# Ledger of designs, part 62: designed miniproteins, single chains, continued (4)

Each design is a single chain, and the fold is of that chain. pLDDT is the mean over its residues in the fold that is shown.

## One batch from the design tools (miniprotein)

Design m14127
Fold by ESMFold2-Fast:
Structure m14127 (fold): chain A 74 residues (1-74)
Amino acid sequence: GVKLTQDQVNKLKQLFQTYTVDKPTISSAFLLQLVQFASKELKFEVPQALSEALSLQPEIDLDTFTKILEQFTA
């Protein structure tokens, strides 16, 4: 399956932190948009299972996002 590099994971986490200044979570819908945007800039394919995992909860914190990304890291 498609795997993310550590650099791609780090950039996704950095983007997440940029949008969690006022609160500890991001809506899953907004986070999916951020991941799709980042995938175009960083030239990677978003795994369907990653999109599905991000959609399981309405709000996602950094710890949950990190655990999900670890499942798709090379």
Scores: mean pLDDT 79

Design m14128
Fold by ESMFold2-Fast:
Order: structure tokens, then C-alpha cells, then sequence
Structure m14128 (fold): chain A 82 residues (1-82)
């Protein structure tokens, strides 16, 4: 599903990161089989990559939406580490 043409760079980056995550997950599942450890590792890699990209955007042009998403991803990473 395509994002609206007026979608922000933030929305475009988020969509691309989610799509890349899905592809990486499918590839690793095919290679290593299905396990919670593999899924957790892939999710951690995805969230860490998303966090890095969002922090780079926030440094260039800080917005409330970017800051809120950074906080959400940080919490998701912390939950996955438990």
C-alpha cells in the first residue's frame, strides 16, 4: 500500500524500514528456521536501525512526531531486551 503523496519524509522512512524488516525476517526464518530468539534478534536490529535514522532526522529538523516515535522505539527495544 502506497503512502499519500503528501506523506512526510518521516512517514516514508518508517514505511521503508518496516518493509526492510519484513524482508530480513523472512530471509532469516528461511535460513535458520522459526524461533523466538531469531525473531527477537531481527526485531532488535530493526528497532535499533529505526532509532538511529530517527535520531539523525531529529538532529537536522526536530519535530514532535519524530521525538514521540523515538520514545516509542526506545521503549520497544527495552521490552525486547527483557
Amino acid sequence: EELPEDASEFEKIMKKLVEEASKKMAEKIKKYGVSSDVEKEILLEVYEEMLKKLEELNKKDPTKEIEEEIERIKKAIEQLKN
Scores: mean pLDDT 72

Design m14129
Fold by ESMFold2-Fast:
Structure m14129 (fold): chain A 68 residues (1-68)
Amino acid sequence: SPLLQQAQELIKQAKEYLDQGDIEKAQELIIEVQRLMGENPDLPPEEAEQINQQIFDFMELMRKKVES
């Protein structure tokens, strides 16, 4: 779906910013993904779960980097 592709591209960009040490920009991109998810309640459950899992995994990586 277009939304799944857009969310995955934003998460990829967020990961690139995280790798560069730009935690604030990475966070902004993940917030944008969450906003897109909230605006699209008709997403197939499997796609929503995939995006939510990727967001969760990314947020855990960010948290560990900020707390270290």
Scores: mean pLDDT 82

Design m14130
Fold by ESMFold2-Fast:
Structure m14130 (fold): chain A 95 residues (1-95)
Amino acid sequence: RPLSPEERRELAEEFKRIVDELLKQETDPFRKAVLEAMRRIAEAFANGDTEALEQARAEYKALTGHTLPTDPAELERFLAGFVRQLKERLEKLKA
């Protein structure tokens, strides 16, 4: 099921908060670049900014060699899953 506009905004805010916290602890330049690109993808998606989303997709592909889902519902599920993985990573850094 697609998220509401409010739920998408909440997802983007949570994504930004987790990425900002991880960036304080991350020393690897490549991982920093990937986190920043993912944050831009989440923001562009939440705002419905198709031009910013395409730019962020191109950056992510250049960094990782992987393409993001083009379908909005698949991208939404991908972003939600990625936030979950980032939360687990942050918890391990705090332990």
Scores: mean pLDDT 76

Design m14131
Fold by ESMFold2-Fast:
Parts: C-alpha cells; structure tokens; sequence
Structure m14131 (fold): chain A 64 residues (1-64)
C-alpha cells in the first residue's frame, strides 16, 4: 500500500500524497482545520515540518 502513494519510490510520502490517501478513504483534507484528527496525525508524523512522511511513520498512523 505504501508504494502506491510513494510516487518517487524513495521510501517517502509528501503531505499531498498523504492527503490523497485520506481522500481515497472518504476524507477530503484540503483544509486541516476541517478534520482535527487529520491535523493531529500529520503533526505527529511531520513535526519537523520537512513535508515528507517516511514508511515507518505511515505504518504507525495505519496502526491507529
């Protein structure tokens, strides 16, 4: 599943790819304030603010 959203194939997903993943699950997160749980999740995975999520962070989110 991760590889489907990792367009570069370098083991990282940017925030736009992550939003596409959530949209495919019925969530449109164009505005993080529209869904606080999404904003919380992104903040936990990308607290460095570099705009990418690695596979380990992605799997941690899915385990929730």
Amino acid sequence: MFERFDRDGDGKIDLDEFREFLRSRGSDVEDPSADPSVEKGLGRMDKDGDGVIDREEFEAMLSL
Scores: mean pLDDT 60

Design m14132
Fold by ESMFold2-Fast:
Structure m14132 (fold): chain A 107 residues (1-107)
Amino acid sequence: MEELEEKIRKIAEEAVAEIEKALRAAGSEEDKEIVDKLIEAVREGMERIVEAAMESIEKAEEAGGLLAETLLNAGELIPSLRKGAEEAAKIVEEATKEMVEAAKEAE
């Protein structure tokens, strides 16, 4: 279980770093404040997915979907971030899938 948690947390940390890079690359200087807030939301959302994956695969998939939807909605509201938000949402979906598969393998 401790080995599984470490593996899931590593997947989440790598995903957060990749998302941060994508969002910062897409945003302008004027978008810095909203990008910083989105990165904070991503870190919180990824922690929810990690916690959920340790307890329930269904909850992990739900948490991942919610974070991906939040990112896509942010891209719709801020056109300059749209491409970065779409890339970030895909990273969330892939990371959630990897965490779910790790949890299934441990069962």
Scores: mean pLDDT 82

Design m14133
Fold by ESMFold2-Fast:
Structure m14133 (fold): chain A 76 residues (1-76)
Amino acid sequence: MLSKKEIEDAIKFLEGLKAYILKDPRLSEETKKKITEVIDEAIKRLRRALEENDFETARKIMEETLRRLLELKESA
């Protein structure tokens, strides 16, 4: 079962991933922008789901975010 702590940990993970991506000199500025936009949107949506105690929506956001990050890798 997805817990509030797991969602909070997911947000922290995404924040760390964003910082890592922004510091990677091997990535173009355009690629960094696309990846960080997906991450920022996911963080915003997950925070809203936490405020509403909507654990089902939070799970779907996590699944959609993973899919979008994988699609971005193929679309770049």
Scores: mean pLDDT 79

Design m14134
Fold by ESMFold2-Fast:
Structure m14134 (fold): chain A 87 residues (1-87)
Amino acid sequence: MEKKKEEEEKKIRDLAAEGVRTWVERQMAQGMPREEVIRRLEEAIKKSEKDLEEKIKNGQITPEEARDYKAALEGIKEEVERLKKEL
């Protein structure tokens, strides 16, 4: 049902954003510059978008799984935008 799917998408987005935030904090604690962290995240997002597109084309992922994956990527993108604004 659409309502349940919207709630699940929000949960996935929030979890992905939290995971990325934790990863960023860990990388910066290890001495990685913020600019390098942002660059790596942007590269990872591009690769993940390409991988998702390929999996959809090859039938390796269902439309529902693809929706969840897109929600996760949106969460990651939101955290990258936040990091850029905190300059």
Scores: mean pLDDT 80

Design m14135
Fold by ESMFold2-Fast:
Structure m14135 (fold): chain A 61 residues (1-61)
Amino acid sequence: SPVREEILRLTSEMLRQIGRVVDAKLELEKTNTPEAQAAYEKAQQDLTQLNKDFKAQMSSL
C-alpha cells in the first residue's frame, strides 16, 4: 500500500540519519576538535528536523 511504502521510506531515512549521528559522535570522541563538535551538533539538528518531518508525514497518512 502507499501508506506502507511511505512508512518504510521515512523509517529508512530516520535510520540513516541516526547512523550519521553515531558516526559523528564516534569521530568527536576520537578527535575532540571544534570541527567534530560542529559536525555532531549538525547531525543532531538534522535528526531533530527529520523527526519533526516524520511526525508531520505520519499525521497526514
Scores: mean pLDDT 84

Design m14136
Fold by ESMFold2-Fast:
Structure m14136 (fold): chain A 95 residues (1-95)
Amino acid sequence: MQAPTVTVSWSSPAVEGQPNTLVADVSGANPAPTVTWQKNGVPVTDVRTSPVQEFNGLYSLRSTTTVTPASSDKYAAVVTSPTLSTPLVVDFSTS
């Protein structure tokens, strides 16, 4: 089974108190995955996901959420797919 590759990054260098965009790039998934975001374990509703792209039967997408970094806040991108027995959780913090 080929698990998708997931990377989470800031679109600009993170500065506490300055609005920034978290970016999750998902590639190599089959079938098309779903990405959701969490802040301190609570679902984030202000999420933008790109159209799913297919190449050689593998699906890729980009999901973004705009946040103001704080040292106490933890973010997670949660990637789910019917072929994944367990969702992929990528934890991200400014610390």
Scores: mean pLDDT 75

Design m14137
Fold by ESMFold2-Fast:
Structure m14137 (fold): chain A 89 residues (1-89)
Amino acid sequence: SLKEEAKEVIRELKELILKHVDPNDPAVKAFLEKADRILADENPTPGEIGELIVDAGAIATRYLTDPEVIKELNELIEKAKEIIEKMKS
């Protein structure tokens, strides 16, 4: 289902951020708590997923410097955007 595809992309974004960014940073911790809330929700909205994707992009811009990691994160963000658009339809 589109919701399960969205949750898989959110799990991959969470893992990528945890691998490359300090999980004790307050902004990162807030992102992780929001991601876990969405993953625990049976019916997350396109809006909630969209807000999380914006937060992921902001964290990447602030903390990531490796071009390959940035590329992987941007590919996950684009995949999430495609899923959100299908959920809205």
Scores: mean pLDDT 84

Design m14138
Fold by ESMFold2-Fast:
Structure m14138 (fold): chain A 71 residues (1-71)
Amino acid sequence: MRARTREELRRRIEENRETALELIKRFEEEAKKNKPSSELVARFVGLVIRLLDAEDREAVVKEIEELIEKV
């Protein structure tokens, strides 16, 4: 029967994974036009990892989008 907490967490991770993949594609496209610094790449990777289990997806996505704009 419905174990909502575990199903909600699993669904969140799956949805966040899909969002992370789209953000990675955007970052790769920008990186082809401009070479990002190693510090910027490291920060991007850290934010993507944080996004996978993030409860506040919108805040993490916004921070990643702002970082992509700096590439």
Scores: mean pLDDT 75

Design m14139
Fold by ESMFold2-Fast:
Structure m14139 (fold): chain A 101 residues (1-101)
Amino acid sequence: LPPPGPPLPLTPAQQAALSRAENIRKEYEKQVEELRKRGDAEGLARLGVKTGNPRLIVEALRIDPEAAVRVLREMGLSDETIRRYAKEAGLSDEEIERLLA
């Protein structure tokens, strides 16, 4: 690791927690990028719900609306919530009602 920054009295436990959080963030960003590269709408939708990231849910709906809606329903999202994300993804009201039928 590079030398410590300005003289901040971080405990070893606090430094370890920050290092763990940074590693988790980097692994998460890598996982998201790999899913995007594969066009894995189901994986993006599932990850978005698990991590509370609506942007991933919207991206999944743009890639494969049918697969994304299936995953969102399996994960317990209401049709009302799915309808909001689908509108954000640029789907028409007609397409949304067809997906939710």
Scores: mean pLDDT 81

Design m14140
Fold by ESMFold2-Fast:
Structure m14140 (fold): chain A 64 residues (1-64)
Amino acid sequence: SDDAKKAEAAAGQAAGYVESLTGKPATATGELVSDDVAKATVEVDGKKYTVTYDSKTQTFTITE
């Protein structure tokens, strides 16, 4: 459950980050890739983005 909670938290942060860039509501589904790295699929305005979050560096990387 801890991994699922970390993935959900990372997804929420990724959605908020994308919302701050677009000014539009975003939804996200996340998963853990490793103890320190989570991936989220973020959807905004019908388009999907992959966001990678590294919890050690608190860094987001966005890919199409």
Scores: mean pLDDT 75

Design m14141
Fold by ESMFold2-Fast:
Structure m14141 (fold): chain A 87 residues (1-87)
Amino acid sequence: LSEAEKLEIEMYEKAIALIEAGASKEEIKRVVEEKSKEVLETLRKQGKEDEAKRAERMKESLLKAIDEDVEAAKIAMQAELQALKKK
């Protein structure tokens, strides 16, 4: 796993744990935004602009999903987490 992929795993694990603990959407979105910022900074530092743009789009989709249906967002994050752990 790359450094960016390890940070994405950490983001999904923390966000899922907050949802399971009944945290507010604001808390869940803050964790996603903070960890996504670390992922983007890591990718840009490595000159991976295309991966950074993809990660930014994924972040926006996650934030929308959390606002619209937090349980569906959790399921989507669990699927992404499992896919990353298989690499």
Scores: mean pLDDT 83

Design m14142
Fold by ESMFold2-Fast:
Structure m14142 (fold): chain A 92 residues (1-92)
Amino acid sequence: KVELLEKALEALEKGDYDLAVEYVNKAVGESVGNLVRIFLEKGREDAAKDIIRAALESLRRGKDEREIAQRITAAALRSIGDEIDKELAERK
């Protein structure tokens, strides 16, 4: 799972966003993978990398994958919601 997230980061560095999301889905589940996809679709590659790195650190510390996915998903969904609202207000 740690190896899968490392491969996800490598795929992002190469610009292969679909492959990166697939590795995240396999490592920590589709909820986190969907968050990474949304950030990448919005051009927020740095935010996507931060999510993957946070999951990586948590896995290395022996945290439960389900708990990791729930915490990251809840926090990131809030942030994504705020960014979507701002972008829609600016671009109409």
Scores: mean pLDDT 71

Design m14143
Fold by ESMFold2-Fast:
Structure m14143 (fold): chain A 78 residues (1-78)
Amino acid sequence: MIAEDLKSMSPGEAEAMLRMRLSVLKIAKDNGHVPPASVIQKEIQDLRDAKRALSDNPEVVRIADESIKVLEELLKKS
């Protein structure tokens, strides 16, 4: 579970991890790569759980929201 992993990290490490994941998602979107709907739904749920678990970290919340938006756009294409 990503939320558990992020809680064990420093704030800077948690932010860096989510920024890296967001960059990968943006690259996939730009290349027209659409994962299966079940995979996208699982990633959205993991990000929602992370956002809830780290709600006191505004940067983590912001990056998670951006990632969810990208995943929701990909889900519409699935």
Scores: mean pLDDT 79

Design m14144
Fold by ESMFold2-Fast:
Structure m14144 (fold): chain A 78 residues (1-78)
Amino acid sequence: MERERVERYIRETEERAKEAGKEALEVDPSSQKLVEQIEKSIELAREALEEGDLIMAEAYAGMAEIAASVLKLAVKSL
């Protein structure tokens, strides 16, 4: 059950991050580096999940979610 919750969290975070990245790049192309960083955090979350490290998987997914939220706020402030 915990693994399924973390898997769902990673998938939902990836979907939200893709939308945030698309919106940011449409407004400010210089956001590309932050978008790449968010994508890297999601990949690290998936790698941790594959290794069975649910704590690290959730941590990386959380970092990506926070970064995506910050990106959305920054874009709206432009």
Scores: mean pLDDT 81

Design m14145
Fold by ESMFold2-Fast:
Structure m14145 (fold): chain A 101 residues (1-101)
Amino acid sequence: TVTLSGAGTYKEGSSVTLTITASGFSQPPTFKWYKDGKELKGKDFEYVEGTDGRIKLIVNPEKNTATLKITDLKKEDSGTYTVVASNSDGSDSASIELKVE
């Protein structure tokens, strides 16, 4: 089971934190973030490439959580955010809508 929080409407120039919590996994899962079906990849899983450091990926495997922090929100950041939690035993996913006005 996975739970994703942070859905809603946010003001352009503000910040948002999207948090996923995974449960029922025998080993800490890996997390992959997607925006409108495109994977958000960052070097060493800290910053997403092509975002000028605005989007940061933070993983806490000890707590089975991961966060996506977006600073200086732009209208282009609006969309469907999906997180996939996976380990050798299987995977689960959750999605939310984010709107920037």
Scores: mean pLDDT 73

Design m14146
Fold by ESMFold2-Fast:
Structure m14146 (fold): chain A 61 residues (1-61)
Amino acid sequence: MEEVLEEVDAIAIGMKYGAEATPENLDEAIEKAREEVKHLGPRAQEAAISAARGVYSAIHG
């Protein structure tokens, strides 16, 4: 159950970086999201990256 809560936090962080990303800095924003959650493990990193990309795509097409 704790792992699910960690993924929710990672998703929130990813969404924040994805929403603030521009086409010029998307890769940097994704890397920042990954770095912020790296201590939570690879699953959290994947969740943050996916959330950042998803939010960016929803905003920019």
Scores: mean pLDDT 78

Design m14147
Fold by ESMFold2-Fast:
Formats: C-alpha cells, structure tokens, sequence
Structure m14147 (fold): chain A 89 residues (1-89)
C-alpha cells in the first residue's frame, strides 16, 4: 500500500543521508573507487523504495507511479555517475 511505501522511504532516509555524507568525504579525498561504491549503494536504496511504490500503484494511483518513476530516474543517474567514477579509479 502507499502508506507502506512512504514508511519504507522514511525508514531508509537516515541511511541514505549517511551514505551521502560518506560520498562527499570519499570525493574530497579523491577516492573514486569508494565514491562509486557509495553511489551504487545509494542507487540500491532508491531502487528498493521505487519497487515499494510500484507495488503500491494499484492502491496509490498516479502519486505512487510518479514517485516510483522519479526514484527510478534518480537511481539511474547515480548508477551512471558510479560507472563514470570507476573509470577514473
């Protein structure tokens, strides 16, 4: 249900924020291998939340669909950035 997808997003938000802080530290240190790993982990979290919103589409309608599409787009961008950084490592 939509409420379950929203609850999952709220549960995973602190972990996502912490990974973002570690990503900033890795980039500042020039550690592109670690930065790529952190981006992939962040993308994985977004993909997990997107799947929950996709599962909620029959109940949540357009709002659930739009949330899933936005999260999927963000995850794709993070994965693309991770591949770019891996080539520099």
Amino acid sequence: ALAEALALAAELEPRYIELGKKLAEALEAGNYEEAARLLEEMARILEEVARAFRAAEPDGGEEAREAAEELERMAEELRRKAEELKKKA
Scores: mean pLDDT 87

Design m14148
Fold by ESMFold2-Fast:
Structure m14148 (fold): chain A 92 residues (1-92)
Amino acid sequence: MEELRRELDEAIERLKEALKKGDVKGIRESVDELVRIAEEAARRGDLELLERVRDALMEALKQAPDDKELILYLIGRILRVIGLIEDLRLRE
């Protein structure tokens, strides 16, 4: 869990730098890493980490360049993470 949280912090910082530069490829790569982290967090039952990934992706959507393909990609990834959160919340 500690290692995964560190990976999340590093991925968020990488995403922020890519957003600042308008680097679409870097944004996509960082978002893919965040979704990978979210999938691992879901497997481990770490709801707080999933919520941090969701919040980071939602912030990325607000700062994203005006690129329709990138915007749709971000929306799809956000919905995937929300689905993981909801599934975990419904488990006993």
Scores: mean pLDDT 84

Design m14149
Fold by ESMFold2-Fast:
Structure m14149 (fold): chain A 67 residues (1-67)
Amino acid sequence: SEEEEIEAFASKLSVEGLQGILDQLKELKAQIEELIAKHGPTPVLEEQLARLEKTIAVLEKLLKERE
């Protein structure tokens, strides 16, 4: 599953590496939100935003579990 692939990828990364990816994904999310604000919401942009939010949530949970 996609979640299993994310977990396998995350298991090979340091906490710093995971944080770096999270920071990049959050920046990308902000850019997509800005595009929606300027051009209006489209199904494609809304779907990409939802997928990004889900990925960010999974990675944040994994980071906290690695305390």
Scores: mean pLDDT 81

Design m14150
Fold by ESMFold2-Fast:
Structure m14150 (fold): chain A 66 residues (1-66)
Amino acid sequence: MSDEELRAAARTLWAARDDLRPPARDYGLPPPRDAEDLYRMMKEKEPEAKDLAELLQMAVDALSRA
């Protein structure tokens, strides 16, 4: 995923955060303060994620505490 795609995904998830269901898994990530903070977290965790689905689950987990 490109930097632009990650930033777009973070903005989309941040905009929809109140409509997201609580995550099925706790990744222990700190709550993001805004879309840019979420983007930075996703960029940092992209190499650690098994696939895009896991990266999105990490993002949803972080947002559940925001």
Scores: mean pLDDT 75

Design m14151
Fold by ESMFold2-Fast:
Structure m14151 (fold): chain A 88 residues (1-88)
Amino acid sequence: MEIDLDGAREAAQLVLDTSKNGVYLPGSSLGRLREVAREAARAGDARTLEALADLFEAGAKATPSTRPDLKKRLEDLARWAREQARRA
């Protein structure tokens, strides 16, 4: 079955909105996005992994300087997703 990209985009938008306000919701949106990324990696779906990497990079750029922990986590997720896309 196809990966739910619309659900992943909605979750990414929630992370972006939270990041802009300097508030992090632990384990919810990032956990869901990680599961979608793992599923895409398992399926060899490079297109979904690249789309998720783009969303994670946008999230990192939108993260305020007061939240370096969240910015780094999003950057790490983007690098991981691109690495998985290269292996697909």
Scores: mean pLDDT 66

Design m14152
Fold by ESMFold2-Fast:
Structure m14152 (fold): chain A 91 residues (1-91)
Amino acid sequence: SMEDEELKKLIKERIEGVKAKADELAAAGDAELLEKLLKTVEEDLKYVKEHPEELEKLGLSKEVIEYLIKLLEELIKHVRELLEEVKAKKE
């Protein structure tokens, strides 16, 4: 639906903003803030997977929720890879 496409666009833009912030933290070598960011995103993903009905109450369709889950999983992978790179540079 048109509303689903608008919500997907907003979700993508927000996730891309978080990815950009993670890249900045990695460039700065800030492992502590990357670990905190990773934990927050993992907790958000867990909530979405365990309580999809709460997001449906907020007007998100199942299709939009599945899209959000996919983007959060991709974000977690990206932040984990950045964190390992930053930790490797510390010896």
Scores: mean pLDDT 88

Design m14153
Fold by ESMFold2-Fast:
Structure m14153 (fold): chain A 91 residues (1-91)
Amino acid sequence: SLASEYTAHVLRAVAAEIDGDPEAAVEHLGDALDTLIKDRKNIPLEEAISLLETLRKRALEIKEKYPQVSEKTDELISKIDKEIEKLKKEL
């Protein structure tokens, strides 16, 4: 299910961060974003926006803790912000 796939990617990001691998953590957050984009028609708009805002906060926290992945996290945040703006226009 979407919820299971999204949650699995988020948990993989947490595990990667615990293992000291911030690049893998950002990649797993990107996979979570891709899951939301691919299956957005099957999610209530308000829930999709909330999940995207949660991913944005997680990416920002990783950027703050690991400046070495700043470029990758900025790219991910930019993609998240564009998707949030698009969905808010559909509300």
Scores: mean pLDDT 86

Design m14154
Fold by ESMFold2-Fast:
Structure m14154 (fold): chain A 98 residues (1-98)
Amino acid sequence: MYSQEEIDEAWRKFLTLPPEQWEEILEALRIISQDEAASEQLVELLMATTGKSVEELIKELEEALKSGEEWVYVSFLGRYMHREVVEELLELLKKVAE
């Protein structure tokens, strides 16, 4: 259970931290995933910025994770992300899709 201030800080960290700080990004994403409204807002933001459906985002992350690499290229973000962050994001997307 997180305060609005903790959720807002998690959003800031997820959007602004460099990929090298992946452990903090992962913790921020876990905080977002515990709040239904924040999770839905993140998915809506990704859909709006990419023009993709949640199902297309899920498929793209699943394909990226098949590489077995620690650093995974996420094409809809145009950047490399740590595998654990990508796995957490995938679980969040799947949870919101249902």
Scores: mean pLDDT 81

Design m14155
Fold by ESMFold2-Fast:
Structure m14155 (fold): chain A 70 residues (1-70)
Amino acid sequence: SKGDLEFKLLLYENVYGAQKFAIEQLEKRLEENKDNPELVARIQALLDQNRKGMEDTEAEIKKLKEEIEK
């Protein structure tokens, strides 16, 4: 139902917010630790992973919004 799609959209929007917050925290940690190459590499790997997850979440949000407007 449309209500089920709207509920799913709400859940994905909450996931998106959490992913955005995690990325902001990792970017801050990256700046704080820029003089430690090993830690920088590890944080960059986590950033890449979280950014990919956020892109996947954005794609699902877009798809859900398009389905709701049909």
Scores: mean pLDDT 87

Design m14156
Fold by ESMFold2-Fast:
Structure m14156 (fold): chain A 69 residues (1-69)
Amino acid sequence: SMEDQLAEIDAETDARMAELNAELKAELARLDAQNATPEEYRQWMVDAIRRIGDLIQERIDRRAALRAS
């Protein structure tokens, strides 16, 4: 059903979001270990926001494409 396919999209993107959160935490820990500059932390934050936004947009687009089918 469409409901099952939407649930699959949600589950797949939730799993990828969990992976991304783990990656972002590891990157932050690396910056802490390297005594990173405030500018490097800012760049990490900007990149993190973009990557999270891209994944959310992918979920939205995939759900919209399914409904348009």
Scores: mean pLDDT 90

Design m14157
Fold by ESMFold2-Fast:
Structure m14157 (fold): chain A 62 residues (1-62)
Amino acid sequence: MASDAEARGFAAALRGLFGAELSVEEAKRALDAGRQGDEEAVREMAERAGVTPAQLRQLGQM
């Protein structure tokens, strides 16, 4: 499971690069889904954030 620090960094990167808003809890779910290969959850989180699944995966690698 992603840490609060990782989730905060990810949420800040999404906001700074794409203007997307995710809560820390949503950012944790997105990171965990990406790490687990849960493509459905990644798609749902990307849609909620207003980004593509590819953009969400790229940031999740940071």
Scores: mean pLDDT 74

Design m14158
Fold by ESMFold2-Fast:
Structure m14158 (fold): chain A 83 residues (1-83)
Amino acid sequence: LKDLAKKIKELADKIYQGDKSAVASLVGIVILTFEILESKGDSKSIKKLKELFKKSNEALNQGDYDKAKEYLLKMAEEVEKAG
C-alpha cells in the first residue's frame, strides 16, 4: 500500500501539471488499491477512499486542479495509513 500511495502522489502532481494521460493511470492504481483493501476486509478505508475519489473527480470535471490535487493527496495519505 505504501508504494501505491507514492504512485498516487506522483500521478496527482502530473495531473496538476496538465498531464491528462495520468488520469487513466490513476484510475488503474485506485482500482488495484480497492482490490487489495477488499481482500483484507478493510471496508472503512474503502468507503473513505471512494468518497475522496468522487470528490477528486468532481474537482477535475470542474477544472479545479488545486482541489483535485488536495483530494488525491488525502487519498494517498489514507492508502498509506491503511497499509
Scores: mean pLDDT 79

Design m14159
Fold by ESMFold2-Fast:
Structure m14159 (fold): chain A 80 residues (1-80)
Amino acid sequence: KEEELAKALGELLGRIQEILQKLLEETAKASPEEQKKLIEKANEEIRKLVEETAKTKLTPELAEKLKKQVDETIEYLNKL
């Protein structure tokens, strides 16, 4: 169970890293208006990945914990 969780989280982090790398490359060549749209799209893709991982790879309890942790982390980062 813990090994499956570690694997699922590792895959999730890898996909998030790919999204962020693509975002960095695209925003470097984009206008300020395009940058806002690209950031919003990346955030949406990350949210979908987290939700899919929670539903398909985790128990209901772990899914709820992951969602709470992600929401708290986003909220914390927005305050920095």
Scores: mean pLDDT 71

Design m14160
Fold by ESMFold2-Fast:
Structure m14160 (fold): chain A 89 residues (1-89)
Amino acid sequence: LEEEYEEIKEKAKEFLRKQAPEAPEELIEKYAEYVAEAYRALKEGKLEEARKYEKKAEEYLVKIVEITKGEEAAEKYRKKSKEVFEEEE
């Protein structure tokens, strides 16, 4: 169980570092911790607790995107969306 917890935690960290290499380690670690806690709760059959941890993980994921990529990513996606719609015509 402890080994699985650390494995899930590391996989979550690797995922975020790949997606947002400039993300603050503190936020990445918080996200990974909540993902691992949700997995542990699910394995214990504690669905309500697992959902609580999943919401916490999402909260930190959104914060990471907003801090590291949010503004630039949002502008980039808006520009990409306009280009796609304009070029398809």
Scores: mean pLDDT 70

Design m14161
Fold by ESMFold2-Fast:
Structure m14161 (fold): chain A 80 residues (1-80)
Amino acid sequence: MSVQQQLDAIYAVIDDIVRRVQQARQQGRPLSDDDRRQMMGRIDDVRRTIDQLRQSPDMSVSQYVGAVLQVIGAQIDIDI
């Protein structure tokens, strides 16, 4: 499977996390400590997958940096 296909799957997971956080805000519902812990666990899984993909010769520095920045953005959204 190509690095780009794996990154597209990772971005879909990150987008789902961000969407759920934004929906909670729109409904006036704060994230519980358990919800935050579960979302951070999903972010940790994504980070491990990115680290594994970095070992592939097909992964560019730009792809790696882009993926890391998306993860950081999602972490900030969860922590607010």
Scores: mean pLDDT 78

